# Designs tried in a protein design run: designed miniproteins, single chains, continued (5). Part 10

Each design is a single chain, and the fold is of that chain. pLDDT is the mean over its residues in the fold that is shown.

## One batch from the design tools (miniprotein)

Design m16319
Fold by ESMFold2-Fast:
Structure m16319 (fold): chain A 92 residues (1-92)
Amino acid sequence: ADAKKGIEYGRKGIEAAERGDGLTGGLYAALGGWYASKAAQSGEDPADAIKAGRYAVEAGVAAVRVGSGPGLTAGIAGALSGIGGEFDGLLA
């Protein structure tokens, strides 16, 4: 469920950025990455969690292309969240 939400929010982020709304795109990228991280932590299928993370990264990149500073920050945060789903394990 969390991976599917991450994918949905990532897609919404890409659509917002395509409309020229980099801020909304970046915020959806961050939300997509957060759900991708939750999916990884909850033991959902790693492939679904990775897919959610990829959509978050794509939304973040699209937000950057629109030139929104807040969108860039949110997009980077989303991408890192999607990749670092086991962040405590990685830092431990």
Scores: mean pLDDT 68

Design m16320
Fold by ESMFold2-Fast:
Structure m16320 (fold): chain A 98 residues (1-98)
Amino acid sequence: GERVLAGLEALDKENRENIALAKRYADESPEFKELVEKAADAYLDGSKVPEANKLIEKARELARSRFDEETAEKIAKGMESYAGYLAGQKRREDALAA
């Protein structure tokens, strides 16, 4: 579903494109998807932000092994934005369930 991107329509086009690239790569790579989900969980737990940053850096290195440097950087930026968005969505769901 496009629900994830609908919440980001107010952001600039470049950010949306980077998030779409990260989401597409997550669908193609189970390892990258796991890194995104762990980063989102770390952002949800505000005390683990340094761990989230390490997970994003690990994903950047993984992308560099498969793609050119420019594409890898876009994927890394998209992952950071996407993980933050997922953390925000999870926080909202938990608040509504309480």
Scores: mean pLDDT 72

Design m16321
Fold by ESMFold2-Fast:
Structure m16321 (fold): chain A 94 residues (1-94)
Amino acid sequence: MSEEQLEFFKELAEEIKELAVKYIEGKISEDEFIEKLQEISKKAEEKLSPEAVELFGRFLAYAYSLANTEKDVEKVVKKLEEKIEETIEKLEEI
């Protein structure tokens, strides 16, 4: 994977983390959260390789599930950061 694609993934992952926090804090609705995740997913499909898009999609699904099951912001942030690191390691192997 190129350094540019890896940095782009990191930027999208940070946007997803910020959105998840806003959703859990009640600052955005579920409909707005889903809409913003769909916008980020489209950006990933436009710039990332197909293999990177698959890994990104797994991360996005994890983030959505986590934000709907965990209400502790600190736990969500920690788990998302751990999943970002895991996904980066897999992306570096591509």
Scores: mean pLDDT 84

Design m16322
Fold by ESMFold2-Fast:
Structure m16322 (fold): chain A 77 residues (1-77)
Amino acid sequence: AAERLRAAVRALADKYGASEEEKERLVERALALGEVVGLAALAALVERLAAASEEEALALEERELPVLGERARAAAA
């Protein structure tokens, strides 16, 4: 799960021309978030975002972000 999330985040970052330093920071942040909301669920979302067009990415964020936010709130309680 963690390796899958790392690969997905790096692929998304590569798509947007991120530096190696930026990719490392994004992976660290994604892993920290994944520990709270679920590594597999976050990896699946990032994989879909990496494959998606800009319009598809926005629609995906609108559908999935509220679910991840609810999981994060539940984990923090």
Scores: mean pLDDT 71

Design m16323
Fold by ESMFold2-Fast:
Structure m16323 (fold): chain A 88 residues (1-88)
Amino acid sequence: STEPVVIYSHETICPICLEPQFTLVRPSLIKGAKVNPACRHFFGASCLASYLSSTPSPKCPICREPIDVKPIDIDVEAGIEDIKLALS
């Protein structure tokens, strides 16, 4: 399987919180999420998890590609776990 890609740069800004993040993840790297692999946008791991749990129809905040996450996966705990697994 494709290895998760993580950016550790302090210069990279999360588009969700607009603050520098040392760990960024793409929605396409979340375990169990189905999203267009052409979406290459990065977000802070916790910010993305919170965003996914706050909306029933999540989309990439930048390109608006659908992130196909089932409603039961909206739990912040589950979303954060999926992002951690993508970073492992």
Scores: mean pLDDT 57

Design m16324
Fold by ESMFold2-Fast:
Structure m16324 (fold): chain A 79 residues (1-79)
Amino acid sequence: MPQPESIELAKEHLDALVDDTIETYKPTPAQREELEAALRRSKEILEEYLEKDIDLAKEKVQEVLQPVLSKIAKEAEKR
């Protein structure tokens, strides 16, 4: 069974990262929807994998979240 404290702490870190990204880069509504979808998927990955394989969980979260974060940062640089 997944460890609730570890998963909830990891989710809190993801929420903080997403909030910081929104505040720093001020993404468009469409970009924010993509970011929220990636956040939701990342939380699902943490629930599925974090207690089973931490390295795999981190890799899968990065595969989902990193492209969206990079896209938002790159788009903000052009504004």
Scores: mean pLDDT 78

Design m16325
Fold by ESMFold2-Fast:
Structure m16325 (fold): chain A 86 residues (1-86)
Amino acid sequence: MEELRKELEELIEELERLAEELRRQADASTDPAVRRTLLLMAQLLEHEVEELRELLEKNASPEEIRRAIKGARRLIEWVRAQAAAL
């Protein structure tokens, strides 16, 4: 269980770092549509961070934590693909 919680904490840090990166890219963008899309993706990542933190505080089951980790990793992959296409 400690290993799963550590993996989840590391994943939260990765999500926060990616959200910060997207916000920096939005600030650098001169296209309002691109800026808006980057900010929305950053907000999705920030919301995911909040949900993962609540899961840790609620003493969620190992199965719930594994599902959350898998979901968060898919979200990271999707966001990176979307940002690369902009």
Scores: mean pLDDT 86

Design m16326
Fold by ESMFold2-Fast:
Structure m16326 (fold): chain A 97 residues (1-97)
Amino acid sequence: SEREKLVEEVKKLLSDPLYQKYARVMANIILENPWGFLIPLLTLYRQGKKEEVLKLLALIVSQLTDEEYQRVLDLAPGPETVELIEEARKIVEEAKK
């Protein structure tokens, strides 16, 4: 399935130390300015860049603690953005299995 392919791609990226460092930098950016980061991603998602946005968000979410993840959800600019972040978390959980 396309979902299984996405999970495998995220799993490969998460196994790379360089991508882990990059994802951590992006995680710090989203924690400092959630709206400045999430609104452009939501725009790209709405323009049909769904797989690219989900892969990027999965990398970012993989670097967050449970408390940081909850903070990002609480600060998300709307329900569509909350759904995107929750979907990214599910991809990360599937990639860790």
Scores: mean pLDDT 85

Design m16327
Fold by ESMFold2-Fast:
Structure m16327 (fold): chain A 102 residues (1-102)
Amino acid sequence: SEALEKLKEARAKAEEAIDILRGSYPGDPRAEEAIRLAEEGLDYLSKAIAALKAGDKEEAIKEVEKAVEKLREAARASPDERAKELLLEGARKAEEAKKLLE
């Protein structure tokens, strides 16, 4: 499924952003907030993938919408420009997946 591939790409982008934030900003409260929000986004992406595999497109769309919101919030909280761009790219990939499900 092209939508499933896009959701997996979104997860990979968010995971890379978290790795940058953990590695480059230890103890930065902004990085800790961005990581928490990105991890919430990853949880919603995982729920969307599970719903899609179960054939529940409506649940998958709802979970993707929540993931996009959290990834954009994480990007806004990020002190790192590269991590911010990766989180926004992850949100864009998730939005692309949503369009394929509609």
Scores: mean pLDDT 92

Design m16328
Fold by ESMFold2-Fast:
Structure m16328 (fold): chain A 103 residues (1-103)
Amino acid sequence: MADIYIDMAKAHLKRAREALERLKAGDTSALPELIQHLKRAIDFAVMAASLGKYDEAIEILKEAQRLAEEALSVAPDEWKPDIQKVLDYIKKGLEYAEKLKKA
């Protein structure tokens, strides 16, 4: 059951990575897709953590953080606040998953 959330999170990370490569090539229209797929990956990773898949969820959240940080470095200034909100969401997800793992 928890494995389906890990699989869904990984699928959204793949889509986020594809959108990030388009953004790095100068396609700013990729930004809404990138943000959407990052948010979905975070949501599914947090669900997986709540079901005991802590290590896998933490790994996914760390990869999402890496992609969001790279997006922040290349995005136009108008999009930086939206990407920063995604980074804040990832930080809360990581704190949640790490707290569950230690319990």
Scores: mean pLDDT 88

Design m16329
Fold by ESMFold2-Fast:
Structure m16329 (fold): chain A 100 residues (1-100)
Amino acid sequence: PPLSPLEALALLEELISAMLREISKMDLDTARKQLEVLAETLRTLSRQYAASDPATAAELAAHADRLRAALKMDEETLRQTLLELSEEEAAHAARLRAQA
């Protein structure tokens, strides 16, 4: 069946949550590389959505900025931040699914 916009956004946030959790288990250098790729991907998606859905574009840009900030953290702070962000994404996705 076709996904509604809310279901599509929820799926994306569920994927981001899962990716952040897996990145939190990686060695620091690999975690930083994967996090940089994810942040760049979210920025690119934000730019693509800017004209058609500025609200979603702003949300994606904010997520990318938070991930970029995490790149400057030490190992322990980075791992904790990734787990917290993963939980926040999962909780937001659950709320979006409840609205779908």
Scores: mean pLDDT 80

Design m16330
Fold by ESMFold2-Fast:
Structure m16330 (fold): chain A 55 residues (1-55)
Amino acid sequence: SDELVEVLSTALASYLAPFRGDVEAAFAAARRALQDLLNPEDLPALREAVGRIVG
């Protein structure tokens, strides 16, 4: 669900603002926030989306 990951990650942009420049910290925060909505196969797409938002 790459589209779902993109929408949810974009919605978290303000939440992830403090992690700007630290993709790994932002990814960990996003993964924790979305834990009830994500499957393991969504994690690579989440990392990429978060990298675009905060990297």
Scores: mean pLDDT 78

Design m16331
Fold by ESMFold2-Fast:
Structure m16331 (fold): chain A 72 residues (1-72)
Amino acid sequence: SVEESIQRLSEDPELVKEMMERLREKFGPGVLDDEQMLAAMEEMVEFLLEKGYLTEEEVAELRAELERLLAE
């Protein structure tokens, strides 16, 4: 589950550091606007998928749930 994947990520400080460095390279230091925050969340999801902390199925379920919540 996404919650279990987040818990596991919190137990791996080197992976967290790598994720933060990747975000810094893409967006730089400072305050992100709403569009940049959405892009940063997508980058984090792709990073976690690449590292095996999320499966493609979990990513698809998360995206479907977000679409459902926004599709009122």
Scores: mean pLDDT 69

Design m16332
Fold by ESMFold2-Fast:
Structure m16332 (fold): chain A 60 residues (1-60)
Amino acid sequence: GPEEIARRGLAGVRRAGSLAAAKAAAHDLYEAGSITEEGARAAMEAKTFEEALAALEQGI
């Protein structure tokens, strides 16, 4: 379900440790309905990995 997709996506982002991976995950999580629109937008607008990860965690 959406929670499982969110958990796996977030774990993948943490393992990758890259801004590009976090932004790709934001798109995939939004398409899956696993993240808020605000969270996905904030993650995609982020300039650092830490900002993107925080946006994903807040949006899930």
Scores: mean pLDDT 85

Design m16333
Fold by ESMFold2-Fast:
Structure m16333 (fold): chain A 66 residues (1-66)
Amino acid sequence: SLDEKIEELLKKYKIDADYPEDDPETYERGRALLEVVEEEHGIEELEELDEEEWRRLLERARERLA
């Protein structure tokens, strides 16, 4: 599920992931990050990405939210 993957991403980055529907901004950031990951790597490689690549993907996600 997309929601489950967003929660996993938020937890990995130490973002509060317990029902982000109560915090729409955090949820939007998670969705944007997941979309960037899907475009470059595919969702199946999500947990195997290193810290450097995650940092790069976060910057791309931030650009989408601007």
Scores: mean pLDDT 62

Design m16334
Fold by ESMFold2-Fast:
Structure m16334 (fold): chain A 79 residues (1-79)
Amino acid sequence: METVTLEVIVKVDGKVVRRTTTELPKHLADGLIEDAKAGIGGTRVLNIDGKEVTARIVDVEVEEKEDGTVVVTIHLESL
């Protein structure tokens, strides 16, 4: 089974609020990326330092590094 290292970066109003790195099968990583892109325009409730923030997904960027690491940056705008 082919695995990839997936790094997910969540930004709200240009600030990094969450960063996670995981290894998973490539087809599951591809599915998560497609789900993230399909979420553009949707709203999410995030807990940031004990406060609930409602934000809209405005963009999803995907970058593959030379070492095979896939970086997904999810950009949100606070409401």
Scores: mean pLDDT 82

Design m16335
Fold by ESMFold2-Fast:
Structure m16335 (fold): chain A 106 residues (1-106)
Amino acid sequence: STAENLKSLAEKYIEKAKEYFKKALQAVDDGNFEEARKNAEKGIQYAEKAALALVASGDTSLENNEKLEKIYKAIQLAKEAVDGLRTGSKSREEIKKLLEEAIKNL
């Protein structure tokens, strides 16, 4: 069904978001904050695409709504990490915790 196809697409986008957040974590460890920011922003784009696909599925179930809330939480956490990377206002450890928590919510 169209709804099943959109849910499958969302799962693929979630996996891409996780991949990019993991690349951002590695870049933070390497001290490459520009690469970390670019990878985290790419992860956010995929997480936003996943949320859009789930909304487009028309599934109003509790399970789908809880999944959407977790994706939105991951986006919020990753945006905080990006802001920290851009401004230099957060420690490496704080940025890593935000990205790790973003991955955990996906």
Scores: mean pLDDT 91

Design m16336
Fold by ESMFold2-Fast:
Structure m16336 (fold): chain A 100 residues (1-100)
Amino acid sequence: MEEELKRKYEERAKELGTNPVTIEVALDLLKALGASTALEELGMPEELIELARKAEEYDAAGKMEEALKEYEKALELAKKIGAPEIIIKGIELQIEIAKR
């Protein structure tokens, strides 16, 4: 599901002379920080992806209160549908970042 990103970061790891394990950790963090992209790559329902995307759009527009509300809705939906722990943690991290 993340083959393109994994390949890109493996190439970067080779250029920088770093460890591929470090790149996997970085990928997991990037997936957690980019909620809508992570949800889409992990095959989550469209409704959850749309909530995360809407939150990101509000965040990009500087509308932090609206962004937080949409992230909170995404978190509630993720818990309701029994999403994997990594998805729930990813959304929680996005909320923490939006709060600053």
Scores: mean pLDDT 65

Design m16337
Fold by ESMFold2-Fast:
Structure m16337 (fold): chain A 78 residues (1-78)
Amino acid sequence: SMGLERAERALEEGLELERKAEEEGNKEGALAAGVGAGLAGIAVGVARGAGADPEEMARLAEEALRKGREGYEKGKLA
């Protein structure tokens, strides 16, 4: 489903952002991206296993990634 694919993409992008932040020494950004990726991972798991609406889980995963990106950018300025 498109919702599950979107949620999985958000998880993948969050994990990539966490790795990037760690490489750059952006500790605050790495934490924010890691939390975002973790929440997106939960959304993927719930969509796959618990019968939650994949479209709703995609929205939650994308919002978690957005907040992770905000924390990443804030960490770059610190």
Scores: mean pLDDT 84

Design m16338
Fold by ESMFold2-Fast:
Structure m16338 (fold): chain A 78 residues (1-78)
Amino acid sequence: VDLEEAVERVARVAEEVVKGTDEEIEKAARELAEEDPEMVEAAREGLLLGLDRRFSPEVRATAQRLIELALKIIKEKE
């Protein structure tokens, strides 16, 4: 999976839920974990490389939260 593309995809989801409730954020994280766990892992690697720096601080914080929640779901199902 392309790390830049994975970060961009998660950031796009983050932009949609940045003004949402905690429930909407958790729902989005669950959908990411269930639909494409490999993309979530690639996005985490991209964040470690700073590939999210072009996004606003709010979007970056939300994307990090989505990835953290999605990874927790993925690990709990393994």
Scores: mean pLDDT 80

Design m16339
Fold by ESMFold2-Fast:
Structure m16339 (fold): chain A 112 residues (1-112)
Amino acid sequence: MTLEDYEQALREAYPEAPDDVIKKAAEVLYRVNRDELTPEELKKILSEIIKKNPELAFDIAQVVLSRALDRGREEVKEAAIEIMKEVAKQSPELKARYEQNLAALDAVDAGR
């Protein structure tokens, strides 16, 4: 997917999100799929998104977690989990999604 493909997909999923938030989220997805995103950059960008749209920040962190697992990037995986945990404190719905992600991760580890 190109950067523009990610921007379009995010605009369709989050039509109420500001353009600057969509562009930042698309950049994270583009860079993580190219293995070009550091844990520090992830935390910096998602901190700005969390302020404006915590659900989008959670969704982006979940995609980053999946890609980090596929590529064996332990530090990026840990950063994504940390972000999801912090965002999950903001709503019971996001907390339930966080717990589901942890259960899925445990199931993958048990199946290895």
Scores: mean pLDDT 81

Design m16340
Fold by ESMFold2-Fast:
Structure m16340 (fold): chain A 100 residues (1-100)
Amino acid sequence: MPSLEELLERFRELKREADARGDAVLAALTDLAIRELEEILKNPPKTKEEWEKVVKGVENLIALFEEQGARHASDPALRARALELLREVLEYFKAQLEKM
């Protein structure tokens, strides 16, 4: 799996592409994911409960990308890439939770 830093950079690239295509909804959702990952890198979870909260947060982001992306007819290829990245983040955080 890529590192969190590599996943964060891929979200930044995806936001740039969403902005270039005028997909304001996908750009905003991607910016939200970037900010959440930056906060986690700055202040990593220390307890099982904090990791469970982070896992739930990513699951909520996946649901939001699916709902809002579909509603606003966001670019299907960019939306698919965003969901793939979010699922990679989710698997990384679940792996961290299993170590607790």
Scores: mean pLDDT 81

Design m16341
Fold by ESMFold2-Fast:
Structure m16341 (fold): chain A 91 residues (1-91)
Amino acid sequence: SEVDKIWEEIERIYLEVTKKELEAFRAIREGDIEKAKELAEEIKKLYRRASELTKRFESLETDPRKIMMAKMYLIAIESSRYVVERGVEKL
């Protein structure tokens, strides 16, 4: 269903963000400013996409547990974005 496809995309974005966060932490550790900035921008774009998808998911889904989980994924993605951006600012 359309709802299931949105859910799968949110999960894929979450996985992609976790991978990019680890790469960003490594770049920050090595002082690779350009790579860290590029990864921060990519995570920011993924966060914007996840935010859009979560809003759409909430409009289509009626199960409060599934809505809660989608919001939890979004919070985790936002946290990754925040931490990476703060790390880049220290370079």
Scores: mean pLDDT 89

Design m16342
Fold by ESMFold2-Fast:
Structure m16342 (fold): chain A 65 residues (1-65)
Amino acid sequence: AAREAAYRGGLEGGIFAVKSGLSDEKAVEIGANIGAYRGVQAGAPLDEAIKAGTEGGKRGVELAK
C-alpha cells in the first residue's frame, strides 16, 4: 500500500507536470518528489518511497505524451 501510494503519486505528478508544459526531465523530478512525499506519509521508508515515486514519475511522463 505505501509503495503503491508513492508510485501512484509519482505517476499523477509526472502526467500533470508534462501537461503543464514542463520538460520530461523536470516532470520526472516533480513526479518523483510528489510520489516520495505520498509514500512517506503512507508509511514507506524514504528510500523505497523515492524509488517507487521515481518509477511512477517516469511512467507518468511516458503516458502524458
Scores: mean pLDDT 84

Design m16343
Fold by ESMFold2-Fast:
Structure m16343 (fold): chain A 81 residues (1-81)
Amino acid sequence: SSLEEEADRLQRELLRLLAEAERLDLSPGQRKTVAELFAEAQRLFRELREALEKGDEETARKLIERVREVIEQLRRIVEAA
């Protein structure tokens, strides 16, 4: 489905940002924030997979929006470094 394709795309972007963050000389505070955002993203992807498996498209769409918010926060940290 298009939602499953979007979830896969977002997961690839998350992993790309993690790899980029690991190459940056981040402050201890930035590293902590990155770790917390990745933990949140992992939880959201688990819930998203469950929603998609159940056919709960409304919950899946809301979870995708939350994943996008986490990715945007990570992107801002990476771009600011």
Scores: mean pLDDT 88

Design m16344
Fold by ESMFold2-Fast:
Structure m16344 (fold): chain A 93 residues (1-93)
Amino acid sequence: MMSFVEVLEQELRNLLKTYKASPEQQEVVDEFIERLRSNPNPTKEELKEWLEEVYKKNKKTGLGIAGTLSVLYRVQGRYDDSNFIQKVSNKMS
């Protein structure tokens, strides 16, 4: 069974291919995935800080990561986590 991080990485890689992401956008995604591999159960505050950092580096990539996370949490029945990410994303937009 694929881990949450593996599923997220696959979805983000597909997203990057779909909009022909720059090397800089790919690097931002790689850094985010590496943080999750090192800490696969981040607190809401840690996750918010990581998303805000990504957004500051690249707005489009940050919103893409937040959207993908929100959908994956919802698919797993983690509605509170999904709604939290959606609120963070809306404040960044």
Scores: mean pLDDT 81

Design m16345
Fold by ESMFold2-Fast:
Structure m16345 (fold): chain A 120 residues (1-120)
Amino acid sequence: SKEELRKRLIEAVKKLKELAKQNTDSQALKEAFDLLSKALDVLLSVSKNKELKLEAEISLGLARILVGVSKEAEAYQKAIELLAEAIIYLVENDDSIPEEALEKALELVEKAIKVVEKSL
C-alpha cells in the first residue's frame, strides 16, 4: 500500500541519516550520497506540489554544491543529512507521489544503507 511504502521510506531515510553521522569512509558516503540523490530525483520527477518540489530541489542543489567543493567525509555527511531531511519532508507532506516512485526511492535508500553498513 502507498501508506506502508511512505512509512517504510521515511524510516529507511532516518536510519541512513543516523548511520551516515557515524561513518568516516568518504568513498562509502559518496556512494550513499549518489544513491540518496537519485532517490530524491525520482520523487521530484513525479511531485505535483510546486512549493514542496522547489524546497527539495533547493536542498538537492545545495547538497550537490557541497560535495562538488569537498570530497571529505564531513561534506558527504552534511550533504546526506540535507537530502535525508528533504526526502522526509517531501514524502510526509506530498500526497501526489505515486506508489511506484516511493518503491523505487525505497530500493535506492535501502541500497545506500547496505553500502554504509558494510563500511562500519
Scores: mean pLDDT 89

Design m16346
Fold by ESMFold2-Fast:
Structure m16346 (fold): chain A 69 residues (1-69)
Amino acid sequence: MLEEIFEKAAEARRLAEEAGLADPGAAAQWIMDRLLTEAGTPLPSSVVIPEFSEEERRTVEEIARRVEE
C-alpha cells in the first residue's frame, strides 16, 4: 500500500542520513520509485532519477536491501 511505501521511504532516508549520504532525500526517492514500480507503476523510461556517486550508489543498494527485508 502507499502508506507502507512511504514508511519504507522514511526509514531509508533515516538510514541514508546515518550513513552520511550527501542527499538522503535522493536515496529515499530511489527506493520509493523501486517500490512503486513493483506495486504496479512500471515505467521503462525514467523521467526523474536521483544522481548518485559510486560510493552513494553502493550505500543506497545496501539500504534498499534492509528496507525490503
Scores: mean pLDDT 68

Design m16347
Fold by ESMFold2-Fast:
Structure m16347 (fold): chain A 93 residues (1-93)
Amino acid sequence: MELSAEQEAKLAPAVEAALAAAEPYVKKAKEAAAKGDLKTAEEYLRKAHAVQARLIAPALVDNTDPATLAEILAEAAAHNPIMAEELARAVAA
């Protein structure tokens, strides 16, 4: 299942804030990946996803029904396991 246009619009401010907060970690991850240091790149991506999940999770819980939220987490796990783990943790907190 995918988010409706209305749900996506409701989440947009939280997503923008999350992307801005994660930007320094994404930059460090890209720099590490360019050097072939995949372990360090993964560590910074995990930190980026943890910050994004913490900022997005309250907006998801407030603007999404439980069944749709579960489907979003399942789809995230298939495409981005690190983000899915951090998002599931933030939603459960």
Scores: mean pLDDT 73

Design m16348
Fold by ESMFold2-Fast:
Structure m16348 (fold): chain A 85 residues (1-85)
Amino acid sequence: AAHEAGVKLLEYARKISNGELLTPEEKQELAEALRTVFGASDEQVQKLLDAKTPEEQLKILQEIFSEWFHEVLDRAFARREAEKA
């Protein structure tokens, strides 16, 4: 069920947007949610767990979102090209 993962993502996104550094336990919960919703890699999860400042934490999230967004765009453009062949 992605519902619990989505709720946790919104909760932690609010904390991060406020410049809060997540606790190790909260980072672990966020990591599981990121894996479930965005397919975050083990390497991305480890970087998140190792983040010691709000700035490092935000950078890692931006990298995960950027990678996911590019994958979404690539799939959308591939679908468009197939339709216009």
Scores: mean pLDDT 74

Design m16349
Fold by ESMFold2-Fast:
Structure m16349 (fold): chain A 70 residues (1-70)
Amino acid sequence: SEEEIKELLSKLPEHDKELMLIWEEKLRQLSKEEAAKRIAELKEYLKKTIKDKEQLEIIVKYLELVLENL
């Protein structure tokens, strides 16, 4: 749900929230199949760059919910 997406974003630092919103806007311009591919690539990148496992899990859950709502 849109409310669940907003709740997950509220748990992230402000800078990371802004980046996630930019990614969401870009993903909404793609087909669902292309969006799924981009999200999978982004998840792999984030797993290598984000050291905080709890923050990573929040971002991954957010991206999966965005994909489900496309």
Scores: mean pLDDT 77

Design m16350
Fold by ESMFold2-Fast:
Order: sequence, then structure tokens, then C-alpha cells
Structure m16350 (fold): chain A 97 residues (1-97)
Amino acid sequence: KKAEIISLLHEARALFESIARHGSPEVRELAQKAIELVDEAIKAVENGDYERALKLTDEAIKLAREIARHADGVTRELAQSAIELLEKAKELIKELL
């Protein structure tokens, strides 16, 4: 589970990096904040701090939803894919609490 969670978080991070390269200035700022939250969530999972990982993952999901609401085309699709990966990671993190 831990390795699967880290893999899902890294995949979501890569999608946010893509959003940060292609989005409007506002969308790019939100994507950069999401990358920071995902990086902290990965560290929390690595350290066994699953409560912190859950909180950080939930905050990243909220940012991804904000991006999806304000973005069009490919950027919206990338944000939606990131939400799916983060929701899956969140459910796996909950199983470790």
C-alpha cells in the first residue's frame, strides 16, 4: 500500500507539473501550490505520518478541483486525472490510519 500511495502521488505531481507549464498565470500558481502539497504528502507517507498525508492530499484535491473549474481543454482533463489519482491515494491512506 505505501509504495502504491507514493506512486499515485508521483503520478498526480507529474500532472500538476504539466498544468504549471500550460495553464494561465492563476492556474499555474494553483498547480505550483498543489505540487508543494503533494511533495509534503509524499514525505509524510514515507515517514508513516498518515494523518498529515491525508490532510495534505485532501488540500491538493481541493486545489485540483479549483483548477478544473477555471481551466479548459487539456488543462481541465489533466486536473480531472490528478483528482482521480489523489482520491485513490486518499482512500489507500485512510486504510493505514
Scores: mean pLDDT 88

Design m16351
Fold by ESMFold2-Fast:
Structure m16351 (fold): chain A 61 residues (1-61)
Amino acid sequence: MSAEEVEEEVLRKNPGWRVVAVLPLPDGYLIIAERKVGDETEYRVFRYDHGDKEVKDLGEW
């Protein structure tokens, strides 16, 4: 899966989020996303692993 495809998968599963960074790793990608919640910005980190081919939510940044 390309970085663009991983970004699309994150946005497909998480409508309303914006991807701010995609970092290549030897085994996949680390994705940082943001969304505005009221007057605050929430950040979340996702990981894509080429072995399991799934985007995992690693939680709040």
Scores: mean pLDDT 78

Design m16352
Fold by ESMFold2-Fast:
Structure m16352 (fold): chain A 77 residues (1-77)
Amino acid sequence: SLADEGARLAQRAAMGEGPEKAVYGAAIGSADTARENGGDPQKAYEGAMKGGIEGAKRDGPLGSVQGAARGAYNAAE
């Protein structure tokens, strides 16, 4: 599940650096932005996690940031 993947990314971020930290940070930021704008923070977080994981697989840290942004945007609609 996306929650299980989120937990796994959080665990990896705690143990090291790299794309995992970028995805986790982007997901938290997306949730905060959604909350401030009256959106659903959980949907934004899940969308960012999904997009960030897919982006990281393609283009590492840059891909994770771009993917997370797209995932959060899509989830906000």
Scores: mean pLDDT 67

